Designed miniproteins, single chains, continued (3). Designs and how they scored, part 52

Each design is a single chain, and the fold is of that chain. pLDDT is the mean over its residues in the fold that is shown.

## One batch from the design tools (miniprotein)

Design m9783
Fold by ESMFold2-Fast:
Structure m9783 (fold): chain A 70 residues (1-70)
Amino acid sequence: SLEELIDELNLLVIEAYETIKDEKAKKEIEEIYKETGEKVNEALLNNDFETAEKYVKEGIKKIKEIMAKA
């Protein structure tokens, strides 16, 4: 569900802040998190739950990729 995906995204960001020491990687994750939130909010304003879910999944993927490189 969208709610479960949002919870996963939020927990992933918390984990990243606790585990990553690289300030550049943290800033990249913060920026992705912000952009993802803005896109999700826009999709929800249009009642487009499928697009909102897609954006959360894309955000999770991008953050995981940064965490793997950091």
Scores: mean pLDDT 87

Design m9784
Fold by ESMFold2-Fast:
Structure m9784 (fold): chain A 68 residues (1-68)
Amino acid sequence: MDEKQQEEAAKYLTEISGEEYAEGIRKGVKTLGKYSGREAELLARVIVADSVPEEKREEALAFLLSKL
């Protein structure tokens, strides 16, 4: 995931989660961009669990996995 894809993903996830989650989402997506394959999939699940409200986690995870 390149820098532009990271910015677009962080923006979308912040829009569905709320501005109060923006910093956690941005940091998580930046870290996710350093990994690929199985490690990226597992990290995406952790980022969603830590940084996205429960009611949005399914949507957020599906979105992130589609970008890997």
Scores: mean pLDDT 81

Design m9785
Fold by ESMFold2-Fast:
Structure m9785 (fold): chain A 100 residues (1-100)
Amino acid sequence: SEEEIEKLKKLIEEAKKLIHEGLEEIKEKYPEFSETLEEMKEYIDRETKKLIELAEKDLEKAKDLFIERLDLVIDFMKKMKASEEKINELKRIKEEVKKL
């Protein structure tokens, strides 16, 4: 439904903001990774646009792909010791996507 598509798009945009903030936290702790983390932000921006476009064409495929991508990001943020609060918010977004 259009309502579910709009909810998914909102969750994708919320996750993007949290990921950007988490990458900034990691950058402050590990300035040597600054260039790599900026490249990751650009990658996240491109993939976010693709997920939003996919959501309009195939909601279930977009949900599955977004969940897969969130799991990878959550694992990365845990390894890099990003804030537990941001990791928990990304986990909440994952659970909300599953309910759509």
Scores: mean pLDDT 89

Design m9786
Fold by ESMFold2-Fast:
Structure m9786 (fold): chain A 91 residues (1-91)
Amino acid sequence: MEAKGKEIVERARELLKEAEKIYRESLSLIPKEDRKSILRAIGLLLSAIGTVIDIELKAKKGDIKGAEEGLKRLEEIVAELKKFLEELKKK
């Protein structure tokens, strides 16, 4: 794997850990009856996991540009998770 590919994968793994932390915090704030919010949290986490897998596969193939685009998508997913968590805290 190219050095740039390694850096992208390491960053993606850091973002996934952040996404998992935000997901767990979000679930602790969602009432058990709020199925819509639970499904949104799950959907965002699954999107983050799938994006990390895609980034790792592209980086292994030497598709650095594809891995960088995946990293941008992952950053957007983490930003949406952060926004969702802040919305939950304001309830």
Scores: mean pLDDT 86

Design m9787
Fold by ESMFold2-Fast:
Parts: structure tokens; sequence; C-alpha cells
Structure m9787 (fold): chain A 97 residues (1-97)
């Protein structure tokens, strides 16, 4: 289904973002300002893609009333909040390095 495709694409982006978060923490711990900036930029691009997928999933949830799709939307919303928080804190840390 279209929802299954969007869920799979979202899960793949979340996995990629988790790897980038690990790399970002290592760059920050090493004082690698340029590496950290590049990783933050890449995370922002993937977060923007994830927001687009979330909007499409929300529209499908609203149209279908499918509770499992609604549950996945809710999980993605919380994951996005956490990821945006990580980026925000990293940018502030980079400014002080």
Amino acid sequence: SEADKLIKESDELIDELADLETQLQKALDAGDVEGARKLVAEMKEKIAELKTLLRKLQALADQSGDKEVQRRVTILQFQLIALEGTVFLAERQIERM
C-alpha cells in the first residue's frame, strides 16, 4: 500500500538519521567544527524529507481512519521533535566551539 511504502521510507530515513547523530556526537566530542556543521546540514535535509513523508502519512491516516497508520504518524511526530532538538543543541554547541 501507499502507507506501507511511506512507512518504509520513513524507517530508512530514521535509521540514516540515527547513524548521523552518532557521527555528529563523535565530531562534537573531537572538536571537529567543520565536520559537525556538515553533519548538521545533512541531518536538516533528511529531517525536511521526513517532514514531507509525515505530511503524506497524516493525509492517508485522516482519509483511511487506519489506527495503525495514525499510530505511526504519532511515533514519527515524537521522533521529529527529538531530532530537531538534537540539531538545535548541536548548532548552539558549535557556536561556542
Scores: mean pLDDT 90

Design m9788
Fold by ESMFold2-Fast:
Structure m9788 (fold): chain A 76 residues (1-76)
Amino acid sequence: HKLSPQQLILQLQADFPGLAAKAEPLPEKSRAAGILYLLSQLSTPFPKLTYQQIAETVGVSVTTVEKAAAYLRSLL
């Protein structure tokens, strides 16, 4: 039930290409984690997700999610 980082990135790019483009400088897993967190906080219909839930979904550390989200938020 966990998506691969590549599958998650492709789905996020299809649904929200503007956010995906801003995340492009980040490593693939970090991009997926950061975009997913921002979508959960800034966009409906996504439910609010915790850093831990996103870390488990993408297969990265909580610290990676926090850093990716902070970076992308700085670009908004």
Scores: mean pLDDT 70

Design m9789
Fold by ESMFold2-Fast:
Structure m9789 (fold): chain A 81 residues (1-81)
Amino acid sequence: AREKLEEAARKIAEAANKSTDLEKQITLSMAIMLISVASMEPDEEELEKAAEIAMKLAEELLKTTDPEEANELVKKAAKEI
């Protein structure tokens, strides 16, 4: 579970490092912060659910080219975690 969260964060960090757009960098940084907070969850069942949400978020953020849509995805994931 934690390993999946770390993988999702790493993928998003790589995308952020490659991006030259400040707005995209901010949105991706927020997603990484969200995943980092989720990884601190002490309950294993909630951690596994958070890992699934984080992986889906990472995949959708990599596919999404619209900054507004990306921000909505991060907000939705934050509510579910």
Scores: mean pLDDT 75

Design m9790
Fold by ESMFold2-Fast:
Structure m9790 (fold): chain A 100 residues (1-100)
Amino acid sequence: MENAEKAIKLVEEAMDLVSRAADESTDINLQAELTLVLITLHLAREGLKKKDYESAIEALEFAIKQLERIAETADPDLRQMLNEAIEKLKEALEYAKKAL
């Protein structure tokens, strides 16, 4: 499987986790922050599809940083979902760098 295809799949899996975390949250500020991360991941996914790997890498690094910040103050169930998403995005970032 090509490096870009692996990166896209991992971003899509992370998006599903972040979307579920947002839907399960009752905190409106947390929902807003997770929605912004989803928008950033959408941009990363589109960048990967268009072979704009530099922009995709920048978007992935930003999304990882935001999720790590959110996870620090999250409850245990949410933190577990966010940490799983972070690990998938870190793996996606390595595949995106290999596609360069």
Scores: mean pLDDT 87

Design m9791
Fold by ESMFold2-Fast:
Structure m9791 (fold): chain A 78 residues (1-78)
Amino acid sequence: MIDKLVQQVRDKLSPLLSQEQVDKVSQAVRKGLEQLKTQPLETVLQQLSAELGRVVPKDALSKAANIAANVIIEYHDS
């Protein structure tokens, strides 16, 4: 269920990011998970990376992007 995957992202990002940044990343992940119904995985990951680059500080970006991308990839492969 998408809600549980989004909550998992929130829990993993809470130590790294502010509440507002966690909310924005969680929204981007939810959007990506819904887009997998109509878009290829590669397109969803590209859009996610662009969105995270706008909301996440550079020093946290690699960790946040890895957490978010892994959730989307695992959902696609399940």
Scores: mean pLDDT 83

Design m9792
Fold by ESMFold2-Fast:
Structure m9792 (fold): chain A 80 residues (1-80)
Amino acid sequence: MPSPFEVLESLLEQLKKVAEETGDPAVKELVEKIQGILDDYRAGRLSEEEAMDRVTQLFLDFYQKHPEVFEAVQKKMAEM
């Protein structure tokens, strides 16, 4: 089984593609924030648990602030 972070890296690649295809600034901002968390984890600035908690919180916050965009992103990724 890939690590949780390998799965998250694959998800990030799909989100980057959605951002490129849609041009949506909210999706682009989400990608940048997730990338920053992964970079901090790889640099040893965050533990695995801290990085996963931050990513989870980002998705929850994104859904609350941009529910229509979140739904569109999930639908777009399912069509890939």
Scores: mean pLDDT 77

Design m9793
Fold by ESMFold2-Fast:
Parts: structure tokens; sequence; C-alpha cells
Structure m9793 (fold): chain A 79 residues (1-79)
């Protein structure tokens, strides 16, 4: 169950689901975490929350260009 869901989330990331990646980083930054503090369980929990949020808002997701910009900004905050 958890393993299957982790595999589905990993597949979405590998397929370039930018919205999921951006939302995951946003949640991690909101928790005040750095990349060094993010373990497998923390990542999985935040990816699950991110997936739910992305699915809820799928019809109003920002354009790819805006998502790419947000990803860069969030990645800098997490590092």
Amino acid sequence: EKKKLEEELQKLIEEGNLALQVETLRLLVEEGLTVEEVDEDILFENMLRAKEEVEKNREKLPPKEELEKEYEELAKKLA
C-alpha cells in the first residue's frame, strides 16, 4: 500500500509532473525543512499532501513557465 503509492509518486516525478514537484517543495519549505532534514518518510508524507492538492486544483494549475519559476525559487529556499 505505502510502497505502491510511493512508486506511483516516483513515477509521476520521473514523467516530469512539474506541478507535483513544485507543490512538494512548497510544503517542505513551509515546514522550514532543508534538503538535509528531508528523509524518506518526510518526503513521502509531503508528496502525498502535494498529490492531493494538485488533483484538487488540476483545472487551475499555473502554466508550465510559472511552475518552472516557482520550482527554482523553492529549490533555492530548501537548499
Scores: mean pLDDT 71

Design m9794
Fold by ESMFold2-Fast:
Structure m9794 (fold): chain A 103 residues (1-103)
Amino acid sequence: MKEYRYTLTVEGVTAAGEVVARLDIESDDGVSSSGPVAAPFTLEGLEALVEAARRGEPVEITTEAEEDGELVRNHFTIRAPPELLPELEAVLAQARAAYEAAA
């Protein structure tokens, strides 16, 4: 069995409405990776960030898949500070409006 841990931590929102976050990836094989991300999120991703900020606690999601006869477990932890809730809700509202306009 292999386990991967993904931690997304929201660090801020720019004046342009871009979410700045850090993504940390850790595997049971001792492989780790960490990096800043500053990119448009999917609507589902933005909804998860807003939910984490609204709750004031991490949103945790675990998925399991079988790859080459081995169970792979992926743990996602999403952290967003409650202080960024208004900014994150504004980003989500703009993203929803853009998605509806493109559809």
Scores: mean pLDDT 73

Design m9795
Fold by ESMFold2-Fast:
Structure m9795 (fold): chain A 94 residues (1-94)
Amino acid sequence: SMEDEILELFKEMAKLYLEHAKKTLSEEEVKELEKRLEKGIEQVKELLRNGDYELAKLILEIFRQEMEKTITDEEILKKFKEVADKALELLEKA
C-alpha cells in the first residue's frame, strides 16, 4: 500500500541517519538514537494508519531539516535527500 511504501521510506531515512551517527557517536549514543528512531517510526505508522498525512508531512519536514544540517557525509546526505523527496511526493499524493 502507499502507507507501507511511505513507512519504508521513513525507515530508510532512519537507517541513513544511523549510518552517519555510527561515524560520529559512541556505541551507547547510537543505541539511544536507535531506540528514539524506532519510537518515531511507530508514531509515523500510527499517523499514516489514522490518515493524518498533514502531521506526518510536518514530521518529515522537521526530520529532513535537522538531518540535512547534521549529515556531513555527501553520499549519505544525497541518498537521504532522495529518500525524503520520495516520501514527501507520496505524502502529497495521499
Scores: mean pLDDT 83

Design m9796
Fold by ESMFold2-Fast:
Structure m9796 (fold): chain A 73 residues (1-73)
Amino acid sequence: MEKAVEEVLEYAKKLGVKVDRKTVEELIRAMIAAGLDEETAVEAAKVIIRHAAETGKDANELLRGAIAGLRGE
């Protein structure tokens, strides 16, 4: 968990994207609970952050949307 969260946070920092640590932790936890392995969860989070960087959208909003989707909301 900790290494996965740190990898995602470091990736966001390299792209100049602001992300909330707690939101990243919740997303990775939700993906693992849904049956994804930790490596796949990290790569999925990076895709969302990259999309935020490319579009100028709020990364935390996109990450929260992914969490809601995984929870069936």
Scores: mean pLDDT 83

Design m9797
Fold by ESMFold2-Fast:
Structure m9797 (fold): chain A 71 residues (1-71)
Amino acid sequence: SLQEGLGVIDQETLRVLERYGTQQQVEDFAQEAREAVAKGELKIIDPETLSDESLALIRGVAVAIAKPIVD
């Protein structure tokens, strides 16, 4: 599923994205993630097939690292 396939926005996910979020590599990360899914390298969501919404969420998280997250 979308939420489970991405693993939800968690501290570990934010930790990885923080490296790219601060740098312009955020876009590169999003592109590479899309490529990995297309190649089927990310098998966790192989049967689910990562949708554009999932990719948008990954990008959103990466961008959110560069901005204050309100909760």
Scores: mean pLDDT 46

Design m9798
Fold by ESMFold2-Fast:
Structure m9798 (fold): chain A 87 residues (1-87)
Amino acid sequence: SSIYEEAIKLLEEAIAEARARGDRALVTLLGVMRHEALKGQREGVDPAEVLEKIIRALETAKAAYPQNAALLDRLIARLRELLERAK
């Protein structure tokens, strides 16, 4: 699915930005989200369901790590655009 491919790419871009900042905790968290997207794609899960779960997890992470709010807000906004296309 092109939706999964785009979501994985967005997560990889966010991981690269977190890595450049030296934020190892955020790299680990985003890596888990990327793994969920890869698993959903492999198992043939509806991309809308997987995107909703990832977005919820990222919103929770934003509350726990407010210093990452700007990066996470940009990622969440782009994933929400993908979610609308997946419907």
Scores: mean pLDDT 88

Design m9799
Fold by ESMFold2-Fast:
Structure m9799 (fold): chain A 81 residues (1-81)
Amino acid sequence: MEEVRKLIDTLAENARKSKNIDHQLSVIRGLISLGKTLADAGNLELAKEAYQTAADLAKSLGTKEGLELAKESEKNLEKIE
């Protein structure tokens, strides 16, 4: 549990530090995929953390692709509530 949370945090920090849009988009997509896997496994709390982190990163990009990924993450959050 703690290890997965730390991984989510580390990926988010590295994406923010790099300021590389392609890297940031890859991390966001990876977090959405991780969230789906965690939700399917019944780990809803970790799934929420992954989706929330993905949405926050996506919104921070200010790009069209970022906004679309943020919407996808928020939609997935609604489904597991």
Scores: mean pLDDT 81

Design m9800
Fold by ESMFold2-Fast:
Structure m9800 (fold): chain A 79 residues (1-79)
Amino acid sequence: MEEEYKKLYDEAIKFYQDNKETLKRLAEENPALKAIYEAVEQALKDMEKARNEGDLKKAGEYASKVLAAIQQALDLAKE
């Protein structure tokens, strides 16, 4: 089960890295997307802190929030 949380963590980091420049640009253009971008940044910090503390379950929970927030930002930018 720890492998599942690690997979979520790795997926969240990759998804963020692949989209971080787009997310930053969207946050600069749209105040609503700025709020979501700030939520992504906070969830990333919480995720890394939980992983560093060895709480893989909590890290996985924050990873899910990161993935959801990034997807929400991308969806809101789509017309």
Scores: mean pLDDT 80

Design m9801
Fold by ESMFold2-Fast:
Structure m9801 (fold): chain A 65 residues (1-65)
Amino acid sequence: SHMEKVREEIRKLQKELREAAARGASPETLGDLLQKIADALSKIPGYSGLAERYRTLAERLRKLA
């Protein structure tokens, strides 16, 4: 289903975020991944609040770059 595809996308992005953080990726790279997670979360009904939290973290990290 469409929802299963969105959840799989989020799982892949979460893995990419963990791997990027583990290798010491830049705040800009981490911010971009957090933004992608926020965008994917916004596609799931009821997850808008969590999506906004990820978006805020992405914006803060991008300002540190």
Scores: mean pLDDT 85

Design m9802
Fold by ESMFold2-Fast:
Structure m9802 (fold): chain A 65 residues (1-65)
Amino acid sequence: KEEIERRAISMAVALEIAGVKIESLEIGDKIRITLVDSSEEQIAYARAALEAFSKETGVEVELVE
């Protein structure tokens, strides 16, 4: 559980460094990332990152635009 939380936070930090603007990161039964003022390319990049995270960890993910 702590490992998944740490990985989710690291993913969010990496997305912010890449220029994706994150309004909120919620960690619970699933991981939810809410984006703000993001381009279609930034949304696509964030979506791909979340899908890869879900596939690798088995944790449910949600992206809110």
Scores: mean pLDDT 80

Design m9803
Fold by ESMFold2-Fast:
Structure m9803 (fold): chain A 76 residues (1-76)
Amino acid sequence: ERRKEWEQADAEYLKSVEDFEKKNPELAKKRLEIMKKNADKIDTPYPEFIEKVKKAKSLVDIEKISLDYLRRVAEE
């Protein structure tokens, strides 16, 4: 039940991020660089998420990683 709601919310949010990147590619690139630069400042018990953020190619990738992290923490 909650997983389906999260999947729908995640898909809707990620679509909005894709639309933002398509409409504002310069701002999206700047935000991606800032997030990658600050990846090491993320306080998390899952260091693999920091590595995924550093390897991200787009804001959509960053947001997918963030959502996956939030869902894992919530399911525990």
Scores: mean pLDDT 73

Design m9804
Fold by ESMFold2-Fast:
Structure m9804 (fold): chain A 89 residues (1-89)
Amino acid sequence: DTVEALKKALETAKKNLEKAREDPSKAMQYYNEAVKAGEEAAKKHPGKYALLQIFRDLKARADAGTPEEAIKQLEELKKVLERAYENAK
């Protein structure tokens, strides 16, 4: 179920964003966990290629940046997943 997969990915992104805000030193770890959940949900979505490309771009920015950049990219990942979930339900 695409809707349930997107909902789970969104909840993972929300949870990991809060964890990254509490412990910025682990922000990259929390980002990588959230993007993995998002990629699994995206594979079941009709727009999977566009979503996977967005996730690759977000990951490249996070990998090149500071903990603050990783938190910012987690916020963007959450927004992308929220939009995908609203459009799928």
Scores: mean pLDDT 75

Design m9805
Fold by ESMFold2-Fast:
Structure m9805 (fold): chain A 78 residues (1-78)
Amino acid sequence: IESQIAALAAAEHIILGVVEGKEVPSEEAVDLAYEIVKENPNATNAEVEAAVRKAFPDLTDEQLEPLRTMVERYKELV
């Protein structure tokens, strides 16, 4: 299930980035966000974003919007 979610998230990550013309977060940042939600399903988007930013300080605000959408979808699956 984790591998299936990661594969689906990677495809959605690429599609969202291409459609919006925005820079997307790295796969490592997306994976970290999913692990945070998996460990704490009650974590808010702000808490997830803060933790990801701490690990990836070069992450831009524009990259956080696609990440937020992916995290919200992931929360619906768990």
Scores: mean pLDDT 66

Design m9806
Fold by ESMFold2-Fast:
Structure m9806 (fold): chain A 100 residues (1-100)
Amino acid sequence: MKEEILKLLRELALKYPQLADLVNLEEFPDAEKIVPNQLSLDEIIDMVESGELTSAEEVREKLEQMYENVKKLFPEDHPVYKDAEEALEEGLKKLEEIES
C-alpha cells in the first residue's frame, strides 16, 4: 500500500506541479492567515514517506484538505483551482483502486 500511494502522489505532483509546491505562491501574502495549515502534494508525499500517513483514508483526508485550502486562496476560474479539483478527483479514484 505505501509504495502504491507514493507512486500515485508522485504522478499527481508531476502532472500538477503548481500543487506540488504551494510555498512559491508569493502572490498571496495573506495566504497563511486565510489557510493556517497550508498543504502541498510534496508535503503529503513527505508525510507518507515518514510514516505519518499510513492508510489510503488518511491520504484522502489530506488531498481533500489541500483542495479546500486552494478553494479559499484562488477563484474558481484560476488554473490552480482547476488543477486542484482534477487532482482530487483523480487521486480519490486511484486511492479507491488501491483499497480494493
Scores: mean pLDDT 74

Design m9807
Fold by ESMFold2-Fast:
Structure m9807 (fold): chain A 62 residues (1-62)
Amino acid sequence: SPVERARRLYEEIDELSKVAPDELKPMIEAAKRLAQRALESGDPDVVEAAEALIEYLKKKLE
């Protein structure tokens, strides 16, 4: 479900926030806000936007 996907995304971005360098913190916070909105709304478009940003951040932290 979109809500379960959003929950996993929030958990994932929370973990990334613990290891991200300071220069990426603004993007991490933006991703957390998107994941929170996805959790609150269950909107699949918001879930997709959060997934895309989190995947981009994961690639940057590799």
Scores: mean pLDDT 82

Design m9808
Fold by ESMFold2-Fast:
Structure m9808 (fold): chain A 110 residues (1-110)
Amino acid sequence: AAAAPEEVALDSAARPAELDQPLTAAEADAYIAALRAVADVLLARTSDPADQARIREVEEAAVAALRALLAAGAPRVEAAGVLGDAVQAMQAIRDRDYATAEALYERILA
């Protein structure tokens, strides 16, 4: 795979057939664990309470989205997209790029 991870997440509907398979409970749990681990690292590096609150909002929205995708029997590619968008949104908050963070957050909520 020669595509950048962000491009794979954004264009995931056009990716390999294995990503079109239904999300399993074990995969959803693994994605939630990975998301929480990334959030913990970013929170430890974030001193602004308002940015910490924004990171937690993205984390909880993404966890809810992943659980909803599992309940709906959605394909793995959608779960990978949510994880990618959440990680990018949390990093954008850390970098104070709130416009990018807001756009990614709205995508997670959709």
Scores: mean pLDDT 76

Design m9809
Fold by ESMFold2-Fast:
Structure m9809 (fold): chain A 60 residues (1-60)
Amino acid sequence: MVPQSVKDMVDKIKKDPRLTPQQKQQLDQSWQDIQNATTPTQLTGSSLNIIGIDVDLQIS
């Protein structure tokens, strides 16, 4: 099950006008990884990747 907080973060990042095509590709890949995750560890790893993109947008 995908946490609502992760969905909200993905939606927020997708709406950010600073999002580069490369970051969008990474976001789309991480979102697919979350949807295909079969273990909590896989969900956590993919969620951290999405958080990393959000942080990069904030500090860039």
Scores: mean pLDDT 74

Design m9810
Fold by ESMFold2-Fast:
Structure m9810 (fold): chain A 66 residues (1-66)
Amino acid sequence: MEETTLLLDHLLKQYNLHLTDEQKQQLINATEGSPGLLNDLLFKLSKLDDPNAVIDEAVELVKASQ
């Protein structure tokens, strides 16, 4: 929970990504705080031109794949 939020913030800085606090929480909830899934999603978002538009799709993809 707390450590997951810190990890997410760290990964955002590593990938030069900007997310709102609400979007961060949405990702944490969708991945259930899994550091591996968070890293995979952020890596995928770093390859996209519009991470803000695609974040919901990435969240849904993770839930559908599980």
Scores: mean pLDDT 68

Design m9811
Fold by ESMFold2-Fast:
Order: structure tokens, then C-alpha cells, then sequence
Structure m9811 (fold): chain A 61 residues (1-61)
């Protein structure tokens, strides 16, 4: 199992939760955790930022 991918999934859930709760401090922390997890999974910064935007857009629906 890809541990880095599992970490990325957990980070995306934390980001979604922070957005849904309107927690600005938690959202910034979750974004950083997502970027760190994405880097470990071999995802480019550009693609990681696009994924963050997709998670945030999904959480607002």
C-alpha cells in the first residue's frame, strides 16, 4: 500500500473539514499538510494547488 497516498487522502479530508467549519486557521494548516503530503507522493506543486482548489470547491457544495 502507498503510505504517501493514504496520507494525502487524510490531508484532503482535514482540509474539507476545515473549509466546512469556516476554520481559517485550521484551513491554512490543512493546506500546508496537504502540500507536504502531495510532495511526498510525488505530486507537483501546481497539481497539488489544483487539488486543494478542487477539495475546497467540493466542500462548499
Amino acid sequence: TDAALAELVRASRRLQEAVENGDETGKEKARQEFLDAAARAGVSPENAERAIQAVEDFAKE
Scores: mean pLDDT 79

Design m9812
Fold by ESMFold2-Fast:
Structure m9812 (fold): chain A 83 residues (1-83)
Amino acid sequence: SAAEALVDRLIEALRAAGHPGLAAAVEQNRDDFVALLEADPALAEEVRALLDAGEPLAAFELLWQALIDRAVKELEAAVQKVT
């Protein structure tokens, strides 16, 4: 998919930029990042734009923060359902 190709591009760009630990973190969470990008086309376009600009660290930070924000939203929704 386009989202899978974008995540793989980020992994390669992070390794090339000298951040193999961050590349490994993206690879370990690949399915979560793919799902996130498939659910949010605007986020996918912003990540692509950052990679096109040669800013893989900024693209990583944006994606990682979006993953945290999704997890927080899911937790808040779950708490409201049981309270």
Scores: mean pLDDT 84

Design m9813
Fold by ESMFold2-Fast:
Structure m9813 (fold): chain A 68 residues (1-68)
Amino acid sequence: MLSPQEKLQLMRDQLEKLGKEYGLSPEQLQKIFQEGDKLLARLGDRLSPQAIEDIAKGLVTEAKREEL
């Protein structure tokens, strides 16, 4: 199982990768990093690696819709 620090790193890596691929603004990237950090602080012990990846994809997709 991933440690809490490894889960945080996975979330940030996925958000950065997908955010850059989707062409999010620096402001939107900062926003989704903050939301990801809050979710992990609240739910991190209950989240699998797959759930973290799914959440990251959802945050990036929603931020991109708000930017369009």
Scores: mean pLDDT 78

Design m9814
Fold by ESMFold2-Fast:
Structure m9814 (fold): chain A 97 residues (1-97)
Amino acid sequence: KVLPYSSTGDKEVDELASKLQAENPERKILVIADDSAPLEFKKQMVLLAYETGLVYAESGSKQAEVFAEAFNLEYVGTIEITLSDGTVYKVDVYRLP
């Protein structure tokens, strides 16, 4: 199963994703974000991906463009995630074919 982050980069995010994946082994958690993005933002995207089964990608990410083309992802819409400090991040939502 695909984890969105390296095991050495974002331990808290990797642990969250692993726990959720263990609860439902058939669900794939697909999240695309810049490595420098806040942990809170990444965790929120992981939770949304788990709940919906959709692909969540940081808006404007080159990695998101590459993945959308490579996997023929269907664009569903753009949402906003507001962090505890009031910072707003835009997220592009995709459906697997």
Scores: mean pLDDT 73

Design m9815
Fold by ESMFold2-Fast:
Structure m9815 (fold): chain A 76 residues (1-76)
Amino acid sequence: KKVLLVDPSEEKLKEWKEKLEKEGYEVLTAHSVEEAIAIINENDDLSLVLVDSAWSNEEVQRIREAAKTPVVRVKE
């Protein structure tokens, strides 16, 4: 299964990527809303998109509009 992680923090992306890859997921990462949307448009086999709480509601909405799969905002 393929998962997209969207977080402005490179350190958080690395931590989450390693954890999910240990569970057998293929993990893609994005540091911006624009990067996330581009990855979503290029991949039709995404199972889940995980979005950090650091993003605004408007930014998360833009990602949700592009995604054909569930988008989950991680609560901090």
Scores: mean pLDDT 80

Design m9816
Fold by ESMFold2-Fast:
Structure m9816 (fold): chain A 60 residues (1-60)
Amino acid sequence: SDLERARQEAEARGQRVSSFLKPALEKLKDQWDNVKDQAGHDQVSQQLAQEVQKQLQQSQ
C-alpha cells in the first residue's frame, strides 16, 4: 500500500519515527479507514507522502 510505503521511505532514510511524525500518521490512518472509494484512498496516501517529506526536509 502507498500509505505504508511512505512510512517505510521515512525509516529507510535513517530517521526514527519522530514524535512529530507519529501524530500525522495516526490522523491520516483514521481518514484512510473512513474513506471507502479508491480515489479517496489515493488522496490520503498522497497527503501522507507529502507530510513525511515535509518533516524530513525540516529535520534533515
Scores: mean pLDDT 63

Design m9817
Fold by ESMFold2-Fast:
Parts: C-alpha cells; sequence; structure tokens
Structure m9817 (fold): chain A 75 residues (1-75)
C-alpha cells in the first residue's frame, strides 16, 4: 500500500517533469521555426544545425526519462 502510493507519486512527479521539459523543447523549436521564415541561406543552415542538436538532446532526455519510469515501475 505505502510502496504503491510512493511509486504513483514518483511517477506523477516524473510525468510533470517530462511535460515541462517537452514544453521547453516545443517553445525552442517554434522560435527556431519562426527565425527560419525570414532567414537567408547561411542563417537557415545554422538554424537547421541548431534544430538537429535540439532533436538529439530531446531524444536523449526522453530515453533517460523512460529508463527512470521503468526503474520506478520495477521497484
Amino acid sequence: SGAAKKREEELARLKRIKENIKNGFEITRKLLERREETADPAELERLREQREQLDKMEKATEKTIKAQEEAIKKS
């Protein structure tokens, strides 16, 4: 009972962290997309590199969160 409630609370906390992180990536991506609308070819290349780096960071973060969720579920 107590252990199950603690796991539920930890998963709920992790879910909130996940949503906040996802929102941060979404905001940053939208800012980069808006800059792309008026970018010259050189700036567009730089912005695409920034988007690729952002996507890489997001995927790494999602993998870490998924590992944490699985660890909590197995505890």
Scores: mean pLDDT 85

